# Designs tried in a protein design run: designed miniproteins, single chains. Part 68

Each design is a single chain, and the fold is of that chain. pLDDT is the mean over its residues in the fold that is shown.

## One batch from the design tools (miniprotein)

Design m2493
Fold by ESMFold2-Fast:
Structure m2493 (fold): chain A 95 residues (1-95)
Amino acid sequence: KALEAARAGDYETAAEEYEREIKEEPSAELYMRLGMVYANLGKYEKAVEYFEKALRLDPKNERILESARLTGATLAGIGEKEAADRILELVERAE
């Protein structure tokens, strides 16, 4: 399943499985997980999009805020400044 695929590093399968789950029952946590998966795939635009969807559904969720901050810091560390800044802005707006 999606979480098992992500743990195994199979991010393509994880993305497909999470997208299927979101289609049936969307949730802020599923959007957050998909955002993290797309960040690992180097699909930074999609990562930002899914973190935005997650924080729009549950803007005070500490787990989502922490995951977004950690993802933003990681992207900044590898030189993806625009994506990092966009994720940081989402966290700031939610607080």
Scores: mean pLDDT 81

Design m2494
Fold by ESMFold2-Fast:
Structure m2494 (fold): chain A 83 residues (1-83)
Amino acid sequence: VLATDKSPFSENIYVEGHKDKTARVVDKEKKEVIAGPFGGHTGDVTGVKWSETDENIFTTKSKDGTEKVLDAKEKKVLKVIKY
C-alpha cells in the first residue's frame, strides 16, 4: 500500500493505492476489499483521496502522470486528468 485515505462518511471505509497499479476500497473493520481492484493506471498509484461531498467518489494519482476520478458504487472511471 502506497497511499490510503479514510472516507469522511464512514469510520471503517478506506481507499488504498497500490504499487500493482490498482486502487481498492477496503472495510478495515471487516478486513475485506469491498470494491475494486480499480485498474487502468500504467504506473504505481501513489495518491488517493475521497470526495468530501460524495460518499461514492474518490480520486487516484499515479506515477503515469494521470489522476482519475472514480465512482466506487458504480465501479467506473468518471474522469481522467493529466497533470
Scores: mean pLDDT 74

Design m2495
Fold by ESMFold2-Fast:
Structure m2495 (fold): chain A 61 residues (1-61)
Amino acid sequence: MLSIEELSQRLTELQGKIGEAVAKGDWEEAEEYAKELQELISSLSQDQLQAILEEAKAVFR
């Protein structure tokens, strides 16, 4: 995951997988996806985080 677009898609995918695991009561699976999400966020540079925040601000109503 090198582009902001790919990073945003991956974050959305992981959030969706966490939601699905929770919905089916698979807390172990939800925890694993949550760890992947945390690792992804921790791997982001300040520039990448800033770009994602700008995207999020644009979506706010």
Scores: mean pLDDT 73

Design m2496
Fold by ESMFold2-Fast:
Structure m2496 (fold): chain A 89 residues (1-89)
Amino acid sequence: EEIIKKAEEYLKKAEEALENGDVDTAQSYLDKARKYIEEAKKNGFEKEAKELEARVYSLQARVYAKQGDVDKANEWAKKAIELKKEVEK
């Protein structure tokens, strides 16, 4: 599905931006990925959307870690783990 492919592409761009230290660009790409993930959910791709959402949460935790916000980094890492457990059920 094109929507899932777009979410995946923005997640890849967010990861690349984080590797380059461009935290603001990474956040922008995560926001775009989240919009496509929401659209995927509306179109019945619930499992795929949840898998991608867990990746968003993991990358969001990395954004907060690079900003020095340890509490938010830990919170979002925990959310990623919890969502991943739901998908594995």
Scores: mean pLDDT 84

Design m2497
Fold by ESMFold2-Fast:
Structure m2497 (fold): chain A 51 residues (1-51)
Amino acid sequence: MLTPEQIQKIQDIADGVRQRLLDAGVPEEEAQAAGDSTREILLKNPDSVRL
């Protein structure tokens, strides 16, 4: 089970992906979808958020 700290780190990574795409001029819907996909992948692979 993920700790609150791991969940927060995953959210920060997903938000960072979305923001970088928005800054690059990617449409909001695509940026949101990429962020959501990143979050889902990281939630399924908690090892990727080890400290």
Scores: mean pLDDT 78

Design m2498
Fold by ESMFold2-Fast:
Structure m2498 (fold): chain A 61 residues (1-61)
Amino acid sequence: AIEEAEKILEEFKKKFPDDKKTIEALEKLVQEARENPESAASLKALMEHAFKETEELHKKK
């Protein structure tokens, strides 16, 4: 779960390097998953949701 959260963050940075606010938020979610592994699955789901929403926003521009 933690490794998957880190992978999502890395892929997001590759696709949206200029979205600094979302990158910062995702980095905090990865840190929270490290501090509380019990929440890793929920945090991963939240990160995937943010990734998908960012992709949709870029498609509409």
Scores: mean pLDDT 77

Design m2499
Fold by ESMFold2-Fast:
Structure m2499 (fold): chain A 71 residues (1-71)
Amino acid sequence: QSAIIWNNLGVVLKSLRRYDEAVEAYKEALKLDPNNAEILSEAEKLGILLAINGREDLAKELGEFIKGLTS
């Protein structure tokens, strides 16, 4: 349940273009439920959005975090 709350917060922050806070919210969601396919899918979509919007720093940070959870 807590992971879903963090995921929902991340979606809202992403829509507001508050990308630094969105990344932190998704990281917290994934810490709580690292194998949740829905949260992983949303985090991957955020990574693409970050890269397109010139936030390659955050895209890399999020990608490295996800890689650390799944390797």
Scores: mean pLDDT 83

Design m2500
Fold by ESMFold2-Fast:
Structure m2500 (fold): chain A 68 residues (1-68)
Amino acid sequence: VEEKLAEARRLIEEGRFEEAKEILLELLKTHPSEEVLREVERLAVLMATRGETELAQEIGKEIQKLRP
């Protein structure tokens, strides 16, 4: 999990946003713990900061589905 989060951050820094999104969505599907949700949320904010607001919003919607 930690290694996958680090990989997603690296992909975001490289501008490989679609690949980062795939990793983050898979983590939400396979490891939906509050810790993972918080870290994925932080990385979605980083994506938005880099100009990918639509991708960040998509990830945010998936997080909301996991929080009642």
Scores: mean pLDDT 79

Design m2501
Fold by ESMFold2-Fast:
Parts: C-alpha cells; structure tokens; sequence
Structure m2501 (fold): chain A 72 residues (1-72)
C-alpha cells in the first residue's frame, strides 16, 4: 500500500532516521517506475521529499500527480 509506505517514510523523517526514510523513498520510486500513471504514488513521493526539505523534487512529483489526475 503506497499510503502505508509513505506514512512510514514520513515517520522515519520525523524521527531523524534518514537511512530508513531513503529506503522507503526508494521503494516508492520503484512503485512509480512500475506504475507511472499512479497519481497517488507520485503525490506520496512528493510528500516524503517535501518532509526531507527537498522542495524542488517535491514540486516535480506533485506536478506529475496533478497532470495524471487531470488526464483522467
């Protein structure tokens, strides 16, 4: 479940466990690579990147999610 992976990643960021956060972020990246039209997965990637302070990466993922939602 994309939401569960994202929530676990966000918790890892909050707790300062950056290694676990990156591991879960990589799992989210694998999900969007396998399912590039999954708007929720792109949105959750953006949320985790934003929590890590990577605002530019978060913006790119949010834009991708928004494009997919509008396309449907």
Amino acid sequence: NVSEIAEEALKAVEEGDLEKAEELLNKLREIVEANPDDAQAWFELGRVEKALGRDEEAREYYLKAGELVRAK
Scores: mean pLDDT 84

Design m2502
Fold by ESMFold2-Fast:
Structure m2502 (fold): chain A 109 residues (1-109)
Amino acid sequence: DALRAALAAAHPAILEAARAFQEGDVEKAKEILEEAARRFAADPSPAGLAAAGALLTALGHIRAQAGDEEGAREAFERAARLYREAAELSEDPADRARLEESARLAEER
């Protein structure tokens, strides 16, 4: 399951960013998520691209909570594109359906 693998891979960076945000360091939270997203997006596998999508979704939430509505929208749109790219590369129809659902959920933010 590419989405399951992606969420497991993205989890440490999301947790670290959440801690930074809770401590009031919004810029550090953004940096953690942006750096992790770049690293995972460099892996052109479905799991790598989906992990980058999950990280950009988390970045979108941080930006929205910080009042950056345009930056949040940009992050969610980038997340949706990465999830769709992961879906196109996925051989399993069930993985494709789950990744396309993740893209739709990111766009509805």
Scores: mean pLDDT 88

Design m2504
Fold by ESMFold2-Fast:
Structure m2504 (fold): chain A 57 residues (1-57)
Amino acid sequence: MPEEVLRHLNEAHRAIDAGRFDEAAEHYERASKVIEEAGNPELAEYFRRLADEARAA
């Protein structure tokens, strides 16, 4: 996994642990964009769904 994606996922996980769901959603959205630009639309959609779930929390 690209280092840029991994960094965003780590920040998303920290945000969730801290109860900062809006921050987690932003990091999932950023990870999704990088993944989509890398040519993996299915994985990008998965992270977009995680962002939506975080915002709904």
Scores: mean pLDDT 82

Design m2505
Fold by ESMFold2-Fast:
Structure m2505 (fold): chain A 81 residues (1-81)
Amino acid sequence: RREELEEILRLLTEAIRASDTDPERAIELFREAAERAERAGLEAVAELARKAAEALEAGDTRKAAIYATAAALEVIGELIE
């Protein structure tokens, strides 16, 4: 569980970093994070990561950053509990 949470957080962090310079890669990373979160039973994280990908596909980098940050905070909450 911890290793999967750390991987999801890594994917979200890489996607956030790539969002401005390589949005296509960022979208792929958000989608991978969402799929992994769904398999791990992290429904809120999966939904937020999907919304981040959708926002970035629409060119809304600000909205993507908000959803991605919320997803990362949810994962951090799981890691410290």
Scores: mean pLDDT 83

Design m2506
Fold by ESMFold2-Fast:
Structure m2506 (fold): chain A 82 residues (1-82)
Amino acid sequence: MSAEEARELARRHGEGLEAFLRENAPSWSEEELRELLEKLERYLEEARALAADPSASEAERAAAEEAARTAERMIEILREAL
């Protein structure tokens, strides 16, 4: 997978999931929102670590940076729903 393909895939998945969260998160329980928030925060940490890893390929770092941005947006949506 090229850096461009990886970024596009992450962006498309992120946009679809972000829209899903905006539409559905307000109907979820506080416990469900907190559990998903914890999972996304851990995912964000992993993505940031990979984006900063000098041993990772440029393609992997670019994909990780886009994944981190997507996770940050999803975390904000979930926090607003709490």
Scores: mean pLDDT 74

Design m2507
Fold by ESMFold2-Fast:
Structure m2507 (fold): chain A 75 residues (1-75)
Amino acid sequence: DLAEQLDANAELIKERVLGLLEQAKKAGKEIEVAEQLIEELEKAKELAEALGAEKAAKALEETLEEVKKKLEEAK
């Protein structure tokens, strides 16, 4: 089940996304990468919700909020 696989990886989603954003910040590309991550996270959240992967959807929403906050601070 794809939803079960997404839920199993929920904890890793946030860690990996925030890690990528931190590396982007060190490279001076935080705004560009944050905007791309927001677009991809919104699509992933919609898919997780449609599949009933509640744990993954929550992790994606929390990650999306954190990336949006960091983007606002970087502007």
Scores: mean pLDDT 79

Design m2508
Fold by ESMFold2-Fast:
Structure m2508 (fold): chain A 79 residues (1-79)
Amino acid sequence: MEEKEEEALRHLELAREAVRRGDGETAVRHARLALEYASQLDRETRDRILNRVGGLAQEAEDRGLTEAAAAIRAALASL
């Protein structure tokens, strides 16, 4: 479980860095990977990561990455 949590958090951070530099495609890729690892975690840890991914989608939208934000929200909804 710990390795998957660390991978989820690593990909979440990489997605956040991609959003900050305006790279929506890379942000979506890493957000999807973070959600894939998160889906294999306990409910409490998963819910915390899902909440952070929701925040990432909002940050992407606020930065004008509207397509990336929509794709991240779609990935979040598919869990």
Scores: mean pLDDT 86

Design m2509
Fold by ESMFold2-Fast:
Structure m2509 (fold): chain A 82 residues (1-82)
Amino acid sequence: SADELIARAKGYLMLGDYEKAVQAAEEALRVDPDNPEAHILLAKAYLKLGDYEKAIEYAQRALEVDPGNEEAKKLLEEAKSK
């Protein structure tokens, strides 16, 4: 399920395994393409990987799905400041 993949992505982020976090979150989007949490997790993982362009892309996508998401706004600001 998407929830299990989201939990896995969160676990990988906590462990510092950012490439695995990306894989799990991308798989979550394959199951649920508009899942805002998956977009947030991708933005976080790409920020940690230094891929600021992708971090911006996924943070913006999260805001398209949920414009009020404060975490997505913060991630977008952080990525743009790099």
Scores: mean pLDDT 86

Design m2510
Fold by ESMFold2-Fast:
Structure m2510 (fold): chain A 60 residues (1-60)
Amino acid sequence: MEHLEKGKEAAKKGDYETALKHYKEAMKAGDVVEAASNAVELAKKAGDGKTAAEILKEAS
């Protein structure tokens, strides 16, 4: 979906906030598993364990 692709592109550019925003929108649009997995990996890579835990709760 559009938000998932935009999230991936933002992540490639190192734009953490934009990537995370698009992944959250992709989860709301029904692409929960793929968007949550990408968002969790991004948050872990950024050292943001709190955001990773929040995303996992929303995906569960």
Scores: mean pLDDT 79

Design m2511
Fold by ESMFold2-Fast:
Structure m2511 (fold): chain A 100 residues (1-100)
Amino acid sequence: NNQELIDMTLDILRGEGREDEVEELLNSDENYQLALSYLILAERLLEEAETSDPERREKLIEGARHYLELAREYIKSVPEEKKKKLEERIKELEERLENL
């Protein structure tokens, strides 16, 4: 459920005091909201992976890669002027993934 994913992401961002990203998500179209939601989920998995044992890390990395793939699919439908910010965020997360 797309709305359930967006609502869950909003709860995460609010819980972490990430007010700028809450505002960004609320003021965006659905494709942007879904792309950003998957990026936030990938980020959380990578943060957990950085402090996890090797077995758990592997599973978290796999989950993060899956969410990055889903984010890329939704980004294809995002307007060009908004796409750059999401693509920069993917690059940051992919660089973090390579350093694990």
Scores: mean pLDDT 86

Design m2512
Fold by ESMFold2-Fast:
Structure m2512 (fold): chain A 62 residues (1-62)
Amino acid sequence: SEEEIIAEAVKIAEEAAKKAKNKEEARELVYERAGPLLGKLSEEAAFEAANAVLAILDKKFG
């Protein structure tokens, strides 16, 4: 389901935030691992997932 895909993207972002040294590295990890998943979502769900991912990275890196 889209809800499961969004949850996977969020998990990938949280793992990237923990492992990456900076925001750029975290964004690269998210792009590589979550990019294909986001492509399976509707526009609305993809926007929701992207906002959740950005919030996680902003919380960690500013």
Scores: mean pLDDT 81

Design m2513
Fold by ESMFold2-Fast:
Structure m2513 (fold): chain A 60 residues (1-60)
Amino acid sequence: DIVETLEFSSIERAIAAALAAIGLDPNAKVKLEGTTLTITLPDTEAGRRALAAAKAIASE
């Protein structure tokens, strides 16, 4: 599994990233604490794609 912790500029962006990841891989597990998102994904093509989407939102 891939485990990554991402920090966002707002809670709305953190929620958007969590929803994007779940939408791309329904096996995504998320923990949202304020603006901090911890995401666990399978180490598969779908999981890596979902993580990339969440990171893109975090890096804006």
Scores: mean pLDDT 81

Design m2514
Fold by ESMFold2-Fast:
Structure m2514 (fold): chain A 92 residues (1-92)
Amino acid sequence: IDEAIELVQKALEALKAGNYDEAIELTRKAIEVVEKARDKYRDNPEAVRALSEAIGSLGLALEHIEKGNYDKAIQYLQEALEALRRAKEAVA
């Protein structure tokens, strides 16, 4: 989960800096890491819920970056960070 949080923070920074291709790559890596975390914590329903919310928000962020809706993409990356923080608390 910490790796996913770091990747999403880097994606936010890249997006705000106008480095859109880097933001896309980092967001895709974050989705892969979150999917692996969801499988690892599959027996924890609270963690699975929060990780699934993070995947959804990351997917929407990616879609909005590709459409040029950067303000919406920033909002969805921030929502993904909040969901990942809840997932981290659920596995502590």
Scores: mean pLDDT 84

Design m2515
Fold by ESMFold2-Fast:
Structure m2515 (fold): chain A 55 residues (1-55)
Amino acid sequence: DPRSQEATELTRKGEEAEREGNYEKAVEYYEKAVETDPEYGLARRNLERAKKKLE
């Protein structure tokens, strides 16, 4: 499924942003991944984790 492939790529970009310490950018990528494939649980978990880092 092309949407699943795109969600995976967006999730990887979010992980890269987290490694750079850019949690705001990571959240943006993870939100896009969840929008692209709402069934991709990894993106949802990463989004929640990254949001907690911004508090």
Scores: mean pLDDT 81

Design m2516
Fold by ESMFold2-Fast:
Structure m2516 (fold): chain A 79 residues (1-79)
Amino acid sequence: LSEEEKREIEGTLAFIGGYIADKAGDYETAVKWYEKAAELFKDNPEETAFAYRQLADAYEKLGNTEKAEEWRKKAEEVA
């Protein structure tokens, strides 16, 4: 596996971890996984933007509207 392929696989696994945590209502864990996924997807704007949107939604569920708006704006800037 190339370093790029490894990052895509690791990003996908991190995103899945975030999704599972989010569906379980563990939004603190979900934001950590989605943030890791976004870092790993850095070379793919669409995947990065999608991770940013999920991160924003998780922050809304945590009641952190300021962080949610910040990540939503970053998603628009990337995609």
Scores: mean pLDDT 83

Design m2517
Fold by ESMFold2-Fast:
Structure m2517 (fold): chain A 96 residues (1-96)
Amino acid sequence: SAAEQAAANAEAAKAHARAAALGAGAGDAAGAAGGAIGAMGGALGAALATGGGEGGAAAARAAEEGAEEGAREAGTEEAREAGRLAAEAARNAAAG
């Protein structure tokens, strides 16, 4: 269903945003970038599955949560910044 697809994409956005923060915290610039791209993809996928705003908004919130979790686990400023950027990218992708 569209709701199941949106939920799966939101979960992916969360996991990828978390990975972006953890990657940056570990000094892995490529991993951080890949996480941000994945978070964008998840958010866009969620938005497309629901025909726009509600799925995209939910995925953007999930990406923000994942970014915060990853930043907290890594405990570095680099992780916090990468997490913020990944969450912002997901939000922008969901909004158009």
Scores: mean pLDDT 86

Design m2518
Fold by ESMFold2-Fast:
Structure m2518 (fold): chain A 73 residues (1-73)
Amino acid sequence: SLEVLREGAAIAGGGDTVPAKAVYDAAYRMAGSKEQGEKAMEAGGVPRDGLVTAEQAGRALMEAIKLGGGEVD
């Protein structure tokens, strides 16, 4: 129930949600591979499709940066 409320509130609140596909693309680039990007998405709790909160997106992207060894530097 809390998870559903948080997700619903983020989507309904607008402006603080991002398409999961955009997060996936960024994670893939930051991690340096599709497989590592997918692992980062899973670690952040972000599916490949749908909308996610900025918090979930940020978590996935931070994991992607760690997996990529700072390739975005």
Scores: mean pLDDT 67

Design m2519
Fold by ESMFold2-Fast:
Structure m2519 (fold): chain A 62 residues (1-62)
Amino acid sequence: AAAHLAEGVRLLREGKYEEAAEQFEKAIALDPSFKGAWFALGLAYKALGKDEEAAEYFKKAE
């Protein structure tokens, strides 16, 4: 879980938003309670212009 989150954050910083989202989805698949991964997935989707989906992921991060 933590390794996938770290790789996803690196990809977000590089502007590789789709690849970052894939890493965050893998982190969530391993630990669905990992709020940091849900928040990061929301950031990736917002960067992709998918604001409605991003809002739902941010709610799961609360």
Scores: mean pLDDT 81

Design m2520
Fold by ESMFold2-Fast:
Structure m2520 (fold): chain A 55 residues (1-55)
Amino acid sequence: ASCTSSSGSTATCSSAGSGTVVSVDGDTAIIKLSDGSTATCNGSGLTVGEAVTCS
């Protein structure tokens, strides 16, 4: 799924939904989604604590 952060950064994620970045390691980020699941995202510019929307 394509994700956009509140800062305007874009990433490609394994799942769609809205969530918050909980960890970043290089160009890989983990997002905690509102449904309680997690998604792995690949993209630069994501920051821990940032809101993300995936579609």
Scores: mean pLDDT 81

Design m2521
Fold by ESMFold2-Fast:
Structure m2521 (fold): chain A 55 residues (1-55)
Amino acid sequence: SEKLEEYKKKLQEELVKMVENDKSLSEEKKKELIEKAKDESLSLEELSELWLEVL
């Protein structure tokens, strides 16, 4: 459980960095995606779906 929480946090941090560094995204879209990625109530499955949205 602790390792899963650590993994989830790492994925959230990586997703935020990916979105912040994407020069093709509008500022509005970046804000939306970053707010979603920083939501600590997100399940691992929901976070995986966000990754697919960014890909």
Scores: mean pLDDT 77

Design m2522
Fold by ESMFold2-Fast:
Structure m2522 (fold): chain A 81 residues (1-81)
Amino acid sequence: YDEAIAAYRKAIELDPNFAIAHSNLALALLKVGRLDEAYEAARRAEEILIAKGLKIDADTLDILNELGVRDLVEAVNRVTA
């Protein structure tokens, strides 16, 4: 995962609005136990997807659920309902 984290961070450096890279970074950070960094990366992916009018992907929602971010998940579900 450390090599994957470095690769996703490089992708974000080249394209900060690449939502998939932020989601993948969040997942990798969650798997290595860096919960605060995982939460921030997932939140960034969510912000980008909402700004583009896209649905939040399942991986990002799973990360937010695992982090216990109930209010954020509920807010997203209200917008997509």
Scores: mean pLDDT 67

Design m2523
Fold by ESMFold2-Fast:
Structure m2523 (fold): chain A 96 residues (1-96)
Amino acid sequence: MSVEEVTEGLQLVGEAEEKAKKLFEEGVKSGDIEKMEELVKKGLEIMEETLKKLKEKGAAQSVIAYAEKVKKRVEEYGKEKLEEGKKKAEEEKEKE
């Protein structure tokens, strides 16, 4: 496998992670729990589609393993952001 193919795979994973994180942040900023849940789902879909695309392209096992690790981290980050957003929404209701 070429260095270029590995680099492309890693870039796709990084771009997917950044897109997912931006969606999670947008969800938190909205103050709407339903929107937060929808944006977390969209971010996770991006990670899943990226992993599937890498597997379909026959990416190196090391790239696939890295993508799976990043997906798990993004899933955990999404859960943390959703919990943060829920807490923030509850605090905003108390302050009025």
Scores: mean pLDDT 79

Design m2524
Fold by ESMFold2-Fast:
Structure m2524 (fold): chain A 65 residues (1-65)
Amino acid sequence: SMEEEIKKAVREAWNLILERAEKTRKTGKLVDAPDVERYNLLLDILEASTLNDWKKAEALVKKLK
């Protein structure tokens, strides 16, 4: 379902945030996202989901396909 796809995208966003934070702490330098376009889209989905803007979250998830 679209709700499950949004939840998966939100989980992926958090995993990428935490992975980048961990790498930055270990190296002492900022680490770029491997796929910046996908990363930014996942962050936008996370924001829309946090604000309960489900129409926007669904539209953004469709851009992942």
Scores: mean pLDDT 79

Design m2525
Fold by ESMFold2-Fast:
Formats: structure tokens, C-alpha cells, sequence
Structure m2525 (fold): chain A 70 residues (1-70)
């Protein structure tokens, strides 16, 4: 893979921080979902399948949490 485990952890934290900020700023859920999906597409291309599946699971939980807060 082109992405190290440490780089993947950093990118995941940045994704979590961005989603939290988007929710705080009142960004519509559809825009948050589109952003998360674009980040997941990058992980799918750059990360190992195992790392991608872990990030995807966390991203799906982030979207669920964002939807519940809106």
C-alpha cells in the first residue's frame, strides 16, 4: 500500500475532527456524507484492504453519529 498505518491513523483523526467541525457549523448531512465518501475513496486507493475496512467502519459510525446530532 502507499499509505503507512501511522499516516492512516493521522488521516482518520483529521476526518473525525473535520466531521465534528462540520456538525458544529451546521453543515447539511448530505454535504458531510459527500465529504466522508470522498475521503473513503482516497483510503480505498491508497491503503491496504484491512486498513480500508477499519477506516470505513469508523467513517460509517461517524456518519451515524452526525445524523443523530442533526
Amino acid sequence: SLMSEKAAETQLKELEDMVENMVKEGVPFEKIKAYVESVLASFKELADEKTYEQVKERAEKLLEEAKEKL
Scores: mean pLDDT 81

Design m2526
Fold by ESMFold2-Fast:
Structure m2526 (fold): chain A 68 residues (1-68)
Amino acid sequence: SEIEEILREALELALAARDVRTAAGLREAIKSLKEGDVEGAKKSVETALKVARDPRVKELLEEALKML
């Protein structure tokens, strides 16, 4: 899934930046997508976007939200 690939890239960047809160939200979003919970994934992405500090992570999360 293209959305899953975007979220995984955002997760790698968040982990590199030691942004534990954003990484946690991204892990929940990926899990929700794998379980078919689109609404749960959207909520987790929105939460991650609010706490994300890295501009590249924010851009990836905004792109993911457009696809959800």
Scores: mean pLDDT 86

Design m2527
Fold by ESMFold2-Fast:
Structure m2527 (fold): chain A 74 residues (1-74)
Amino acid sequence: SEAEKLLEEAERLAKEGLAAAMAGDNATAIRLFQEAVRLAREAKRLAEEEGDEELVKKAERVYQGASAAIAQIK
């Protein structure tokens, strides 16, 4: 589904953001985590429209994790 594709992209960006943060590139990490949050929110919205409760929960976990990571860096 479209929600699944957006969630997979959000997870990929969150992993890249973590790698950037570990390398000390906070500016890149923040940008990647912000994009992951955006895609995870969109994935959640589409999953809600599709009635996929499991995808909604997965998307919630991704955006919470990425948002927390941004807060820890800033």
Scores: mean pLDDT 87

Design m2528
Fold by ESMFold2-Fast:
Structure m2528 (fold): chain A 99 residues (1-99)
Amino acid sequence: SMKEAEELIKEGRVLANQGKYEEALEKYERAIELGDELQQARALFNKGEVLAEQGKYKEAEKLYKEALELAKKANASEAEIKLIETNLEFTQEQIKKES
């Protein structure tokens, strides 16, 4: 359900802020399964942030690209789209530095 997806995203963010990354990722994965396109985009974006925090930049890049595609398809706000693009750009810069 959409309400359940929203709560899972909120719970995931709380867990991520506590450094409980594995538990946060499980919440986001469940939100992706239950949510609409915009909720899926938000959950994918938050999952990407967790992976980037863990230094998994290639995995984070893939999730940010997927989140961006869904956010655009769902007509997300310009601010939300820009936030995803900014995080994608930063992640791509980190990948280049590791090459």
Scores: mean pLDDT 89

Design m2529
Fold by ESMFold2-Fast:
Structure m2529 (fold): chain A 58 residues (1-58)
Amino acid sequence: AKEEAEKHRALADEAEARGDLPTAISHYAKSAIAYTKAGDDEGAQEAVDRIRALAERA
């Protein structure tokens, strides 16, 4: 199910809003894995793209 991926994405978005980049990256990584397991390649790719953007700023 996509529930685990959506939960981690929400936690990542909250961490990013607070400026906690390491926590945001960790949760986006977990959401990407969960989306991949659920067969949601689009959701997984969005999470990976977000990680790349944040890593360049960290």
Scores: mean pLDDT 80

